# Designs tried in a protein design run: designed miniproteins, single chains. Part 20

Each design is a single chain, and the fold is of that chain. pLDDT is the mean over its residues in the fold that is shown.

## One batch from the design tools (miniprotein)

Design m648
Fold by ESMFold2-Fast:
Structure m648 (fold): chain A 60 residues (1-60)
Amino acid sequence: KKQIAVALRDFAKVTPYTLALKKGELVEILKEVDEDWVKAQSLSTGEVGYVSKGDLEVIS
């Protein structure tokens, strides 16, 4: 099942591995990597990277 989350706030790309997001942007969660981080793909840009779980709300 495709798991979709929404970004709760704007987040700038801090490292080559993190995903830049804008508030309200939708991402697909690809993998939960630890208690604080997921690997996700932006649905608007197609970019893949790591996102803090605290900055996302799962909607499906």
Scores: mean pLDDT 78

Design m649
Fold by ESMFold2-Fast:
Structure m649 (fold): chain A 76 residues (1-76)
Amino acid sequence: ALEERVKEIIAEQLGLASQSEVTNQASFVELGGDSLKTVELVVRLEKEFAVEIPLTEAEKITTVQDAIDYVEGKLA
């Protein structure tokens, strides 16, 4: 499923021990991400799902749920 794949990417990019730590409500900062890691995560999502995420939209993606909703909206 799309949601599971997004969570896998977030766990991988932020260096988390388990995907179970990636809850929908968690912010990337809470998961140990800084501004650089968040930018790298957005770039990874662009490549994985073949979508473009403009800088202005990327700045709004701060939580796991934001990333899921954005990618789902682009692929719907």
Scores: mean pLDDT 78

Design m650
Fold by ESMFold2-Fast:
Order: structure tokens, then C-alpha cells, then sequence
Structure m650 (fold): chain A 101 residues (1-101)
């Protein structure tokens, strides 16, 4: 994985931007779906969920993403999806075992 100096990977950026094809390519190439950046502790799943990218959230979960990962503020992907009003992402995360507390 070609991470920058703070652990922010190409998979973080593709997940944030909603680049579904790039996410698929990076997962197939063995990208660490649970990579955390050193600044905020965010994973690609945090970024996809907060941005409402439903199919990317689905791909990351299927690839073994930790649905209960917490950033430095204690926020999970579910928390970010709820704050941003992404109902379909919320439903998918809950179905995948996200803690609703």
C-alpha cells in the first residue's frame, strides 16, 4: 500500500471521493481496508459512510472493514452516516453488525 507520511492511503481518498472503480481495484490489489490515518484515526469506511457512498460501504464491509472502528473523537462509521443523514448507509451498517449505541 502506498500510504503517505500520515497513513492516508489511496483507498481513503477513493472512498472519500466516491470512486467505486478505484476502490474495487485497490481492494483487489490487497489494500488494507482497515488502514487508519495518524491525524484523525479515520478508516476508508468512515470516509465512505460520512459521504454516503453506499456501494463503496458495501465493498469495504465485504472486504473485512471493521464497522465499529472509532476515530480519535470516538466516532464510528455509523455515527458519521447518522450525522449526515445517509439512511441507506445507516441500514447497511446496522445489518453488518454496527453498534447502535
Amino acid sequence: DAADADGYTPLHEAARLGDLERVRELIAAGADVNARDSVSGTTPLHLAAGAGHLEIVRLLIAAGADVNARDIYGLTPLDLALVQGHEEVVELLLAAGADPN
Scores: mean pLDDT 86

Design m651
Fold by ESMFold2-Fast:
Structure m651 (fold): chain A 82 residues (1-82)
Amino acid sequence: KFTEEEKKKAFEFLDKDGDGKISEEELATLLGKTKEDVPKELHKFFDEIDVDGDGVITIEEIHRFMIEKDKDGDGTIDFEEF
């Protein structure tokens, strides 16, 4: 189970370039080597956030999406069920 802050920290780690933009390739490549299930979750996650299908998402957009989902719950986002 990942909290909003934990996920935010993960995105900060993924955005090692510090440009405020994260591409699906960067996330899939970086986390894909770590876990086999992570790439699928990232693809679904990006598809749900990336409405335009541009293939790139800013950290602000992702963070806002997490906050909006979080307020419907209890202050956490359950990625295991996502």
Scores: mean pLDDT 56

Design m652
Fold by ESMFold2-Fast:
Structure m652 (fold): chain A 84 residues (1-84)
Amino acid sequence: KAAEAMLRILKLLAEATGNPELLKLAEELAELVRRAEEGDEAARERALEVEKEFIKLAKPEFEKLSEEKKKELTEKVKEIIEEF
């Protein structure tokens, strides 16, 4: 379930930044991806837009993370990937 793995990773990254807007975007993306999998074409188009917004906001926030938090994120991402 690649979509579920991706959404868990996005939520993890959003939580690590402490930015509530990133968490909101991750949750919106999760709902849109679920609807897109059910055949909702409008949800699929919106999911692509939300993903772009997430990446744009996330990049500078991730660059500000401490080395300790970067290491913690790397380990948690590995754990999510290992479940697939």
Scores: mean pLDDT 76

Design m653
Fold by ESMFold2-Fast:
Structure m653 (fold): chain A 58 residues (1-58)
Amino acid sequence: KKLVKALKDYTGKSDWELSFKKGDILEVLEEVGDNWIVAKSLETGEVGLVPKSNVEEL
């Protein structure tokens, strides 16, 4: 599976966006266009949209 690490804290702007903390590990489920991914938080188990600029590929 593809994992990414959160580079900074992020609070989702809507119900479909994932909130996370710097250092959280997320599993990439799908890429959506050039700027977003659908990811699952390994900390909380929640799924949502994440800005690609806020994460680093592991």
Scores: mean pLDDT 81

Design m654
Fold by ESMFold2-Fast:
Structure m654 (fold): chain A 62 residues (1-62)
Amino acid sequence: FKVGDIVVATRDYTGFLPGGLSFKKGDKLLVLEVVDEAFVKAQSLSTGETGLVPTDYLEKVE
């Protein structure tokens, strides 16, 4: 993933980390920052909320 990518949630997720984002399967997110290989900071396009998201729950929209 890279900054500016639109990604889609592959499954439901409830944020359990400080600053974590919650989302549902099929939600689209904008990548704001790549933190590491396991996490990105993203904004939910459905709610406008921002937070940390595990990359394993995401796939790039093409």
Scores: mean pLDDT 76

Design m655
Fold by ESMFold2-Fast:
Structure m655 (fold): chain A 55 residues (1-55)
Amino acid sequence: SFISKAEFTAFAKNVLDLSDGLADSLFKFADIDGDGLLDFEEFVTLLSKSSEPSP
């Protein structure tokens, strides 16, 4: 299944407490297929990898 930009933005803002700009940047970063959609599997993988210690 896929996650639309609207669904991702809502999740990122409500659950992850991200700004509009960060949510948009993350969506584009995670949209490796360039379909304008995030695969649920890719989204889960992104969340797992983003647990690395970032500055």
Scores: mean pLDDT 70

Design m656
Fold by ESMFold2-Fast:
Structure m656 (fold): chain A 156 residues (1-156)
Amino acid sequence: NVKERLEELLNKPNLTPEDREELLKLSESVLKELSEKYSDIEVKGTLDELVSLTKSKLPEDDYQLVLLLAKVASKAAKEEYEKVHGRVPPVSSVKELYSFVKNDPEAPDSAKFYATLAILLLIGRYKSALELIEAYKQKDEDAIESLQKKVDKLLL
């Protein structure tokens, strides 16, 4: 059960490399199904407005799955950042986490990837999130930056 495994990953003290590989596989599986059922949300707004819109467009079970994926991705981003800098990002929200790691040129690519994945999930950009995972696997930094610029255009 994908939901139970995501809850287990979220409750672990730290994610192992194997846990992060599993997160990517679970994310691809969920996002493929969501992208086939639902169109990406193409509206600009505040994070709260876009999260509310995403919640209104999804059945509760699908919304809870998206929320769990975003939480585990946020956890992965913070842990990857801490490994390099020896400290957790001083942020209280996914939007703050995304801005913090994006604006730090010394933040590891993995932290930037997971933070971008979390924000795309929360704003209902499922096809863009799949494109991000593929770009990360291929180490396509230009594609990752392009997707980050798309996030920046959608978030007020």
Scores: mean pLDDT 84

Design m657
Fold by ESMFold2-Fast:
Structure m657 (fold): chain A 65 residues (1-65)
Amino acid sequence: MDPATLAARLYRAAKEGNVEEVKELIEKGAPVDVKDANGRTALDIAKENGNEEVVEILKKYGAKE
């Protein structure tokens, strides 16, 4: 899977709170700190949607606050 597809899927998984998909995508090399077209990271999207478990996983894999 190409890096752009991995990033797009990571944003969606973070928005939906899909913990399993977030883990799978990061293990496949999804870029944790890449910003979307609105300047938001996956961490920002997870926080905006109240997905606390996804926030914790992203932090574990190096997402910086």
Scores: mean pLDDT 78

Design m658
Fold by ESMFold2-Fast:
Structure m658 (fold): chain A 80 residues (1-80)
Amino acid sequence: QYSEAELREAFSLFDKDGDGTISTKELGTLMRSLGQNPTEAELQDMINEVDADGDGTIDFPEFITLMARVQKDLSRSLGN
């Protein structure tokens, strides 16, 4: 389970402009850096859920919500 501080630190590595957002293109790489391995289809579904405005960016609250869901699904599969 990732803490908010760990997720914020990972997010900051991809937030080059310091504006509090990352490109949807970077989401896959960021998730893999956290030990997740989504398929291209799963990644696209995730992007569609968090990028409601279709602007090609993800803010930190959207990222936290996405990671919380991913962790919950993983924990269910592992019985934790």
Scores: mean pLDDT 71

Design m659
Fold by ESMFold2-Fast:
Structure m659 (fold): chain A 62 residues (1-62)
Amino acid sequence: MKLIVKAIRDYTAKTPDELSIKKGDILLVEEVVDEDWVKAKSLSTGKVGIVPIRYLDLLEEL
């Protein structure tokens, strides 16, 4: 299941696997990694990485 989500706050990546996001960024969630993290693609930058679920709000389910 693919989800379109919006970043509700800024997050700075702490490892190469993580994705930095800015409040208002639109992301495509590709998979749920665990209860705290999703693998997502930034639609503004095209970069892929894991981000904390709590930093995201659901816009649309695909």
Scores: mean pLDDT 82

Design m660
Fold by ESMFold2-Fast:
Structure m660 (fold): chain A 67 residues (1-67)
Amino acid sequence: MEKYKVTFKEDTPILNMTTGEVIVGKSFVIEGNIEVTVYPDGTGVIRNHDTGDQYLFDAKKATVTKL
């Protein structure tokens, strides 16, 4: 299983696009079969292929680290 950590300098919202839930924090960890896509406008999307969950975040404010 792959594990990723998304880190922000300040409390930042992450949207679960599957459920509509918003998570606010300085770090977010996601584990599974993970795909990370960053769009030219700085929008980041994390997809967990095991669960089908998709997360939306501001990639311009984020550091993404594979653990």
Scores: mean pLDDT 79

Design m661
Fold by ESMFold2-Fast:
Structure m661 (fold): chain A 80 residues (1-80)
Amino acid sequence: MAGVRIEPPVAKVGDTLRITATGDEPVEVEVFDEDGNLVARGTLAPGQTLEIKVEKPGTYRIRARSADGELEAEVRVEEP
């Protein structure tokens, strides 16, 4: 299973989402906004963090894929 840690689970517009690879395999991360638009993408080495400033309110979907599997998570971004 792809290992990632996502902080915070609820954010405000202008906050930074931090996605950290917690496994021992590289992880491909894709972040989508509420409308399904790709907001950010990156490949994380173990222990590496992707920082993304969220500029639009809504429910963001985070997809993480690795050789060990896939994880999907949801983060709510609220108005400031």
Scores: mean pLDDT 80

Design m662
Fold by ESMFold2-Fast:
Structure m662 (fold): chain A 82 residues (1-82)
Amino acid sequence: SSLEEELLEAARAGDAERVRELLARGADVNAKIEIDGQLWPVGAVAVGLAVRAGHFEVVEILLEAGADYSARDAKGVGATRY
């Protein structure tokens, strides 16, 4: 699996230590991933998953790492598809 796929699973699980490890290994929160033929910023998807699950420590880590999370991303990605 890619570092970006592992970052999404860690964010969903609320594994803050794993999120930090993946970012230290070079996972790019602003990289684009393809979901249903459309490109989405991985950090926005990860933030959406963490918010939906109530994992606020993970949200803080991702935002501090530079994840761009907007209202459009919240409507169109992870939180509504997972």
Scores: mean pLDDT 74

Design m663
Fold by ESMFold2-Fast:
Structure m663 (fold): chain A 160 residues (1-160)
Amino acid sequence: PLPAPSPEEQRALAGRYRALMELLDRSDPRTQAAVAALFEALRLLLEGRDEQEVVDTLQTLMGLSPADARALVALLREIIERSRAARALPEAERQALHDQLLAEFGALLDSIPQLTPAQKDALLAAVRFALEAVTLLSDEDVLELLDLLAGRARGLAEGR
């Protein structure tokens, strides 16, 4: 069984959540929709849904090419798997792994020409939060949280 997150880890995760919500509230509807699509893709992957369904979701919601959508899905899968493995690592090694995964994710986003700088910043903030959540929380808690976040980001995009 995983140890419960420490009060410091809980506070850090809450701080990331707040920063992400503040960023989303200031974002344009297209950026909010992109974050909603990312959280939906992560939720589907964590549920073990078919890879093609996740690719189709990113193409539909973000307008990605099939090649860019497949590359993003492959990296999101690696992020989930490596973050789960990081549950057994000391804090310093977890931080180093998270920094590496965020750098790899940022590099992939920079290769996608249709994404605005605002979308890239918001997607990076969203993945940073998801990395920490997957590392610290049970899969059941992460699924509930991703569903909540996808719904909130979608609601913001539709309410503007």
Scores: mean pLDDT 87

Design m664
Fold by ESMFold2-Fast:
Structure m664 (fold): chain A 92 residues (1-92)
Amino acid sequence: GMASEAELKEAFSLFDKDGDGTVSTAQLIQAIVATGELTFEEAEDLVSEADIDGNGTIDFPEFVTLMTKLQDKFGDEFVPRLIQRVKDANEA
């Protein structure tokens, strides 16, 4: 099933290392590419579409929108795998 809002908030916090309530588009692109399911160009296009303000940062509502788009395109397991890889990278 789809990742819960609580799981998405936890994942967002793992990206938001500065605690400022935003995540860099570059950090999201790198994490998505690390799944091995998208190219850099595909990840950049999707993240850029979610960056409504065009300022190079994603807030939590934009992050949820991006995760929903990724799940719709790549299936229900994509977002959980992405979250797990981010957790693994931060625990290493």
Scores: mean pLDDT 75

Design m665
Fold by ESMFold2-Fast:
Structure m665 (fold): chain A 65 residues (1-65)
Amino acid sequence: GSSSVPAAFGLELRTRREELGLSVRELAERAGVSPATVSKWENGELTPSEETYERLMRALEEAAA
């Protein structure tokens, strides 16, 4: 199904973060946001802006490399 809702994004984000062995804090540091922001994304409470989403994806890619 289409994954353009905050809850679906949050679940996917958490899964990818856990696959990389990152804590919420470590992902937050890499993405340049607070740990509370990452937790809210993963819980579906917030959706990142387009710029923040790009930064977040880059942070995950850097953690994977």
Scores: mean pLDDT 78

Design m666
Fold by ESMFold2-Fast:
Structure m666 (fold): chain A 109 residues (1-109)
Amino acid sequence: GADVNARRTSGPYLGDTPLHEAARRGDVERVRELLARGADVNAKDDRFGSTPLHLAAAAGHLEVVEVLLEAGADVNAKDIFGFTPLDIARLHGHEEVAELLEKAAKERE
């Protein structure tokens, strides 16, 4: 099988793991499969220092955000611009995702 933590070394999605790709696409079942196989929930890409949680938040994939948070995703992770997943959700107008991330951040303080 493919290495679940393999990182892209070429193209526009540098440093992407399979979990980054699944989170960006909103593929909830693939996210669950990858996490069960030991995917690093907090892996950062080489483009913007984005975690899978940042990518799910940017795309508004609520169910993926829920699964990543249950798996221990760092809600306070910052990309190279200093943005958290909550900041990214707000920038893209994903209100339900933003509310979920606000609640998760408060519970983990």
Scores: mean pLDDT 84

Design m667
Fold by ESMFold2-Fast:
Structure m667 (fold): chain A 75 residues (1-75)
Amino acid sequence: SSEREERIDKILKVLAEAGDRPLSTAEIAERTGLSPATVSRLLRELEDAGLVERVRDASGRTLYRLTELGREIAE
């Protein structure tokens, strides 16, 4: 749907603007204006599509960034 596409575009744009800096679900939610539940669901879909990857930080937090394929689509 157009709503799903708009929300995905917002997430990809936020991740692209962050460059190599991985972002938490909470930070992505804040920057996009989407709920954390919506962001979590869409991040799973984007990860399954190979556009986003998980990164674990030194504190054990799960963060997300674009894959090479994700950067090609977002940029």
Scores: mean pLDDT 86

Design m668
Fold by ESMFold2-Fast:
Structure m668 (fold): chain A 100 residues (1-100)
Amino acid sequence: AALEGHVDIVKLLLSDPSIDVNAREGGKSGCPTPLMLAVACPNEDDAVEIVKLLLERGADVNAYGTGFTFTPYIMAVFAGHKRIADLLREKGALKAPLPE
Protein backbone atom coordinates (compact mmCIF):
# COMPACT_ATOMS: atom_id res chain seq x y z
CA ALA A 1 0.00 0.00 0.00
CA ALA A 2 2.73 2.52 0.93
CA LEU A 3 4.50 1.99 -2.43
CA GLU A 4 1.27 1.55 -4.44
CA GLY A 5 1.40 3.96 -7.39
CA HIS A 6 4.93 5.15 -6.55
CA VAL A 7 6.17 4.14 -10.03
CA ASP A 8 3.17 5.95 -11.57
CA ILE A 9 4.07 9.16 -9.68
CA VAL A 10 7.65 8.97 -11.04
CA LYS A 11 6.29 8.31 -14.56
CA LEU A 12 4.07 11.38 -14.24
CA LEU A 13 7.02 13.55 -13.14
CA LEU A 14 9.20 12.21 -16.00
CA SER A 15 6.42 12.97 -18.53
CA ASP A 16 7.54 16.62 -18.21
CA PRO A 17 10.51 17.02 -20.62
CA SER A 18 11.76 20.02 -18.58
CA ILE A 19 12.61 17.75 -15.63
CA ASP A 20 16.38 17.40 -15.26
CA VAL A 21 16.92 13.73 -14.29
CA ASN A 22 20.45 14.63 -13.10
CA ALA A 23 19.26 17.51 -10.88
CA ARG A 24 20.28 17.67 -7.23
CA GLU A 25 18.33 19.47 -4.52
CA GLY A 26 19.03 23.18 -5.04
CA GLY A 27 21.77 22.25 -7.54
CA LYS A 28 24.15 21.56 -4.65
CA SER A 29 27.09 19.18 -4.97
CA GLY A 30 27.03 16.39 -2.37
CA CYS A 31 23.27 15.81 -2.73
CA PRO A 32 22.18 12.45 -4.22
CA THR A 33 20.90 12.37 -7.81
CA PRO A 34 17.40 11.02 -8.61
CA LEU A 35 19.09 7.82 -9.85
CA MET A 36 20.86 7.37 -6.49
CA LEU A 37 17.56 7.84 -4.63
CA ALA A 38 15.80 5.35 -6.95
CA VAL A 39 18.57 2.76 -6.37
CA ALA A 40 18.16 3.20 -2.58
CA CYS A 41 14.42 2.37 -2.80
CA PRO A 42 13.63 -0.58 -0.45
CA ASN A 43 11.32 -2.30 -2.98
CA GLU A 44 13.49 -3.73 -5.80
CA ASP A 45 10.61 -4.11 -8.30
CA ASP A 46 9.66 -0.41 -7.96
CA ALA A 47 13.33 0.59 -7.94
CA VAL A 48 14.01 -1.33 -11.20
CA GLU A 49 11.07 0.41 -12.94
CA ILE A 50 12.14 3.88 -11.73
CA VAL A 51 15.81 3.28 -12.65
CA LYS A 52 14.78 2.21 -16.18
CA LEU A 53 12.71 5.40 -16.59
CA LEU A 54 15.60 7.58 -15.38
CA LEU A 55 18.10 5.85 -17.68
CA GLU A 56 15.73 6.34 -20.65
CA ARG A 57 15.75 10.08 -19.79
CA GLY A 58 19.58 10.12 -19.89
CA ALA A 59 20.43 9.83 -16.19
CA ASP A 60 24.19 9.65 -15.54
CA VAL A 61 24.88 6.11 -14.22
CA ASN A 62 28.15 7.29 -12.61
CA ALA A 63 26.92 10.54 -11.02
CA TYR A 64 27.80 11.02 -7.35
CA GLY A 65 28.53 14.00 -5.07
CA THR A 66 31.84 15.40 -3.91
CA GLY A 67 32.63 13.67 -0.61
CA PHE A 68 30.22 10.82 -1.44
CA THR A 69 32.21 7.63 -2.11
CA PHE A 70 29.42 5.43 -3.54
CA THR A 71 28.40 5.19 -7.19
CA PRO A 72 24.80 4.15 -8.05
CA TYR A 73 26.16 0.67 -8.88
CA ILE A 74 27.79 0.26 -5.44
CA MET A 75 24.59 1.53 -3.77
CA ALA A 76 22.56 -1.12 -5.66
CA VAL A 77 24.99 -3.88 -4.56
CA PHE A 78 24.86 -2.75 -0.90
CA ALA A 79 21.03 -2.58 -1.04
CA GLY A 80 20.97 -6.17 -2.36
CA HIS A 81 19.31 -5.01 -5.60
CA LYS A 82 21.01 -7.41 -8.05
CA ARG A 83 18.69 -6.56 -10.98
CA ILE A 84 19.46 -2.84 -10.62
CA ALA A 85 23.19 -3.53 -10.27
CA ASP A 86 23.12 -5.64 -13.47
CA LEU A 87 21.09 -2.98 -15.32
CA LEU A 88 23.46 -0.17 -14.27
CA ARG A 89 26.51 -2.24 -15.28
CA GLU A 90 24.99 -2.82 -18.75
CA LYS A 91 24.63 0.98 -19.07
CA GLY A 92 28.34 1.53 -18.31
CA ALA A 93 28.27 1.90 -14.51
CA LEU A 94 31.63 1.66 -12.72
CA LYS A 95 32.14 -1.08 -10.10
CA ALA A 96 34.25 1.23 -7.91
CA PRO A 97 34.12 4.96 -7.06
CA LEU A 98 36.19 7.25 -9.27
CA PRO A 99 39.45 8.57 -7.76
CA GLU A 100 39.47 12.18 -6.52
Scores: mean pLDDT 63

Design m669
Fold by ESMFold2-Fast:
Structure m669 (fold): chain A 114 residues (1-114)
Amino acid sequence: NLGEELLEAARAGDVERVKRLLKEGADPFYEDEEGNTPLHLAVRYGHLEVVGLLLGYFREKDELDKLLAHKDKEGKGVADLAREQVENPLPHLSEEEVELLRELAELLEHMSSP
């Protein structure tokens, strides 16, 4: 299942595998049992290269509003998760990576949806 593989690759931070799976037609909105999409997992686990790759995919397809509307089963969107990482960063994240997550959180929070 390409969707399950994409979730695993995003959770692991495997940029090359994410690129391959997206090219093969994996659904970037495929959800795990908790409602996490691949982008939710990439943000939850602090994998900024995967986050950038997935955001590029959504920008190219003009689906940023769909991305911002997507919530996990706790009602958290990607912007919420990025903010949580800025407030309580994972121990492996550098100061530079936390700053990039802050910029991402601000960008996503200020993107107006209708």
Scores: mean pLDDT 79

Design m670
Fold by ESMFold2-Fast:
Structure m670 (fold): chain A 59 residues (1-59)
Amino acid sequence: MELYEAVRDFEALLPTDLTLKKGDIVELLKEVNENYWLGRSLTTGEVGYVPKSAVRKIE
């Protein structure tokens, strides 16, 4: 799976968005558009949209 780390806190603006805290690990499920990915939080198990600028790829 492709894992990403939250580089900053992100507060969900919509019910379909994923709330992140800096250091949270997110699994990339699908790239949706240039600004957003569909991800799953490994911390909470929740699935939702995350801004690409809020995460970085883990090796």
Scores: mean pLDDT 79

Design m671
Fold by ESMFold2-Fast:
Structure m671 (fold): chain A 66 residues (1-66)
Amino acid sequence: MLEVGDIVRAVKDYTATLPGELSLKKGDELLVTEVDPHNPDIVLAKSLTTGEEGYVPASVLEKIEK
């Protein structure tokens, strides 16, 4: 699962539909800033391109490296 401090990349486009969510384009790179161990399907992440922070589904993200 994703952890705080992971650098991740969007594997597909994602459109925010709820307050606090972040819209992503495939290939966007983000820093994971918060994870909820009781809801690991959603993470709080900050875009390294725009500096915007918001919730995104973990399923549209992949770790860039270890």
Scores: mean pLDDT 80

Design m672
Fold by ESMFold2-Fast:
Structure m672 (fold): chain A 103 residues (1-103)
Amino acid sequence: SKLNEELILAAYNGDLEKVERLLKEGADVNAPITEEDDGLTYGGRALMLAAKEGHLEVVETLLKAGADVNTKDSAGRTALDYAKLMGHEEIVETLLKAGADEN
């Protein structure tokens, strides 16, 4: 849906207010990306993009909304994998505290 696509893009951009608004409007926090683009992998979720881009407050908001911490994208990567790859140490700790499996 348009709401789910807007949530994914808002998470990628670190737009916390828009993420919160879209979740209140009923956007699916676990909606997958259905098409690949240079920054977006098929099966990716808002949590993965926020983690990759270093948006800690968006990561926390998505987890509170029920984001699946251990879901993998089409490349087999989790939000934790992206946070570790990009060196976002606070996001790594946040994801581990939320129940992320160590890879």
Scores: mean pLDDT 85

Design m673
Fold by ESMFold2-Fast:
Structure m673 (fold): chain A 79 residues (1-79)
Amino acid sequence: MAELIRITGPPGSGKTTQALNIANNSSRPVIILTQGDQVGTSTSGNVTIVNLGNVSDDQFQDAVDNALADDTLVIVDPG
């Protein structure tokens, strides 16, 4: 069963750092979907980061739905 974690918080509150921390504590495949923030490359080999900063909200939601199809831990960081 796929899991979805949506990171929320004020701008500049470290949402991207929190997403990375959750991903680094996971032993299963993880996909981080981000819109506007760039996530560093110092993640574990089981983590995939997709930057969707130049897409519409509808395209972002479509990407979330597609990621959930693979029974993967999906972390959403809207930026």
Scores: mean pLDDT 67

Design m674
Fold by ESMFold2-Fast:
Formats: structure tokens, sequence, C-alpha cells
Structure m674 (fold): chain A 136 residues (1-136)
């Protein structure tokens, strides 16, 4: 909740009080998933500094990078990649962060992912590449 709301001080206090930085909610989302989806850059920085798993997967196989890319949060995407996020991680539908950014029309995120080794020829479970989703 604090990570979703962008409460940087509340996140720091919770971690200092012994909160598990990698605790999962009912959907398997960690605080890092929630902060990345919401675009809360400073919360993402605090969580990563405190040992958040950058490649944690929720119940849909989505990483924080999938959620930031889908939402178009360019600076969060850059920070996650710098901290070892798997640029080619696949969700339960075979979709990579590049598929989600392309489908959402987030051109600057698409360019950043490609610069960081995203596979433009990766196919999801329907046989679609990121370019197929962007062209639709």
Amino acid sequence: MLAREGDVEGVKEALAAGADVNAKDALGDTPLHLAARAGHLEVVEVLLKNGADVNAKDVFGRTPLHLAARAGHLEVVELLLKNGADVNAKDIFGRTPLHLAAAAGHDEVVELLLKNGADPEAKDDDGLTPADLRAA
C-alpha cells in the first residue's frame, strides 16, 4: 500500500521496523511491482537499495519491469534495467516488457528496452512479436 501510494518515508519506516521488502500480496505482487506500476521512482530506489528482488514474478509471471513498461514509466524502466532487470522476461502469455510497451504505444520505453537488449523478434503465445502489437 505505501509503495503503491508513493509514501517514501512510510516505506523507509516500514523497512526499518522489519517489514519484508519482498512480501507478496494476494496477486503475488511485491512492493517493487506496486511502485513500478505506479511510477514512484523514489520508492523504487529505496526498495532496490533494501534488497528488493528486481526480477520477482507475480501470479501472472509479470516482473516489475513488465508493469513499468506497460505504464510508460521511462525513468523507472531505466532504473530497473540498471539494477539487473531481465529485459526479456516472459509472463504467463509469453509476453516480454517490449510487447507491453509496444502494445501501449510507449515509443520512448520501446527504444530504451531495445537499447538494453530486448528481442524485437520475441513471440508471445499467440505468435505475435512486439512490432505486430504496435502496428495494430
Scores: mean pLDDT 88

Design m675
Fold by ESMFold2-Fast:
Structure m675 (fold): chain A 85 residues (1-85)
Amino acid sequence: MSFEEALEKMIEKIKEYAKQHPDASADELVEMAKKIFEEIGKNLPEEKRKEYLEMLDRLRQALKDASPEEVANAIIELLKYLKEK
């Protein structure tokens, strides 16, 4: 799996989860994103994996009181940003 394919699959899974779980907390959404990343991100360079995980932890802290939609959108935007670089 390429980096681009891995990011595309992560975005799809996050969108699906957010639609099914509108009451999910920021912590639940971040943990779900981490699990998806572990499953399909294994082919990513270690440096990129660390960067993504650190950004997710920052989002969890910054958006702890945010709505599930807001958290999901922030995670999706992060993944799109990484795909464009």
Scores: mean pLDDT 73

Design m676
Fold by ESMFold2-Fast:
Structure m676 (fold): chain A 159 residues (1-159)
Amino acid sequence: GKKLVNAKDSDGRTPLHFAALSGDIESIQVLLSFGADVNAQDNNGRTPLHFAALSGDADLVRMLLLSGADVNAQDINGLTPLHFAALNPDVDAALKTVKVLLEFGADVNAQTKEGKTLFTVMDVKDKKGKPLIEVAAELLNKPVEVLEESSKEIIEKLK
């Protein structure tokens, strides 16, 4: 039978996606020990590493990468974990996460389906026209204005 550890909800997300977004390192270790698919894709093509990068936990990002996560995994819009790291509201956490992703071979020049890079990530919209920064704000339960300020600072420091 299929392992329940890889069960998907209505959005295509596994328990590992939620543990990665919440920064629950103990749950991630348990899920991986039971054979959770580290590269599982939700209905938007996003992996647990996309959500870990958005959470800004550099140690968790490193753990997933050491467990075989694809550092350059692309969602349906061509967004990589590196794009999501730049949307974290904690500038210091975001920069540490970017550094870990780059150490594992993240492509800083990766382009979305619209030709947008990391440096223009705030201008990225999904196929429904929703700004990625609004999606990130909803996932983190933070005001979009906080992410706009922090993303500008992160991008400036990466130039």
Scores: mean pLDDT 84

Design m677
Fold by ESMFold2-Fast:
Structure m677 (fold): chain A 60 residues (1-60)
Amino acid sequence: GPQRARATYDYTAKTPEELTLKKGEEVLILEVLDDEWVLAKSLKTGEEGIVPRSYLELLE
């Protein structure tokens, strides 16, 4: 299934395409877009958006 990850830092969306995350919030990584950004889905809200890869810790 899709890779799970956890936000290591708070991230506030700056555009409608971006996802706001709080530290400790879990997401599914739907697509790796480039070396800086992933498309993720919040497991808390169900919202999808792009978020910086460096803000996420991959879960096993």
Scores: mean pLDDT 85

Design m678
Fold by ESMFold2-Fast:
Structure m678 (fold): chain A 111 residues (1-111)
Amino acid sequence: MEELKKKAQEYRKKAEIHRLNGDYEKALKYTEEAVKLELEIDPNNADAYLRLGQAYLDIGDYEKAIEYFEKAIKLDPNNAKAYRLLGIAYQKLGDTEKANEYFKKALELKK
């Protein structure tokens, strides 16, 4: 258990470094490795799905991003960040109506 947690943290740090450097393909690869380990520890880890969705959003796979953000919201319905990210993904797909609905929900949850 502790070895898996440490390995997941290492992959999370690698993902963040690559994301900050604009290497979104490597950021996705390391995020997938971290999430795989995190879900072995806790299959209901909403934050793991949220990070995976963000990695797909960064590479432009908006449909995959939405799928993982919806999984995160199903596990944690009060996560304002997840609703904001869903709004961004729908905006990228050109669904302005859904984007605005999710942005409104995110704002309501932060107040």
Scores: mean pLDDT 87

Design m679
Fold by ESMFold2-Fast:
Structure m679 (fold): chain A 143 residues (1-143)
Amino acid sequence: SELLEAAREGDLERVRELLAAGADVNAKDELGRTPLHLAARNGHLEVVKLLLENGADVMAKDIAGRTPLHLAARNGHLEVVKLLLETPGADVMAKDIAGRTPLHLAAENGHDEVVELLLATPGADPNAKDNVGLTPEDLRKAA
C-alpha cells in the first residue's frame, strides 16, 4: 500500500494526497500494521497527527498484539507517546502477545522520559507482569 509506505517514510504531503484520494486510513500490511503503527514506530509526529485526524484506529493491533503506543514507547518517541495517550480510546495498559504493556517496552529499552510519562498517566499499573512474570522495573536496564 502506498499509504503504508508514505506513513513509514514520514512523507506528510504524500499521506495527505493519498487520504484525499480515498486511501483506507486503517489499511493493514501482512504483519497487521496500519499507517498509524508505522508512523508511530518511526516517530513521525505530524503524520501521526494527520492519520488520527482522518479516523486512524488508535487501538489497532498488529500480529504481535502491539498497538501504535507499544511501538512509539519501544522506540522512545516521547512526543508521539504524548499524542497517542491524549487520543480518545487509547489504552495505556494494552498487552501484546507476550503480556507486555507499552511501559514494559519503554523500560526494557531504557527510554527513561517515556517511562516517566507512562507512569504519570492515569490507569497505568507499574506492577503489571508479562507472561513470564516480569514487571517493567524488572526489565529496566542499568544506566
Scores: mean pLDDT 92

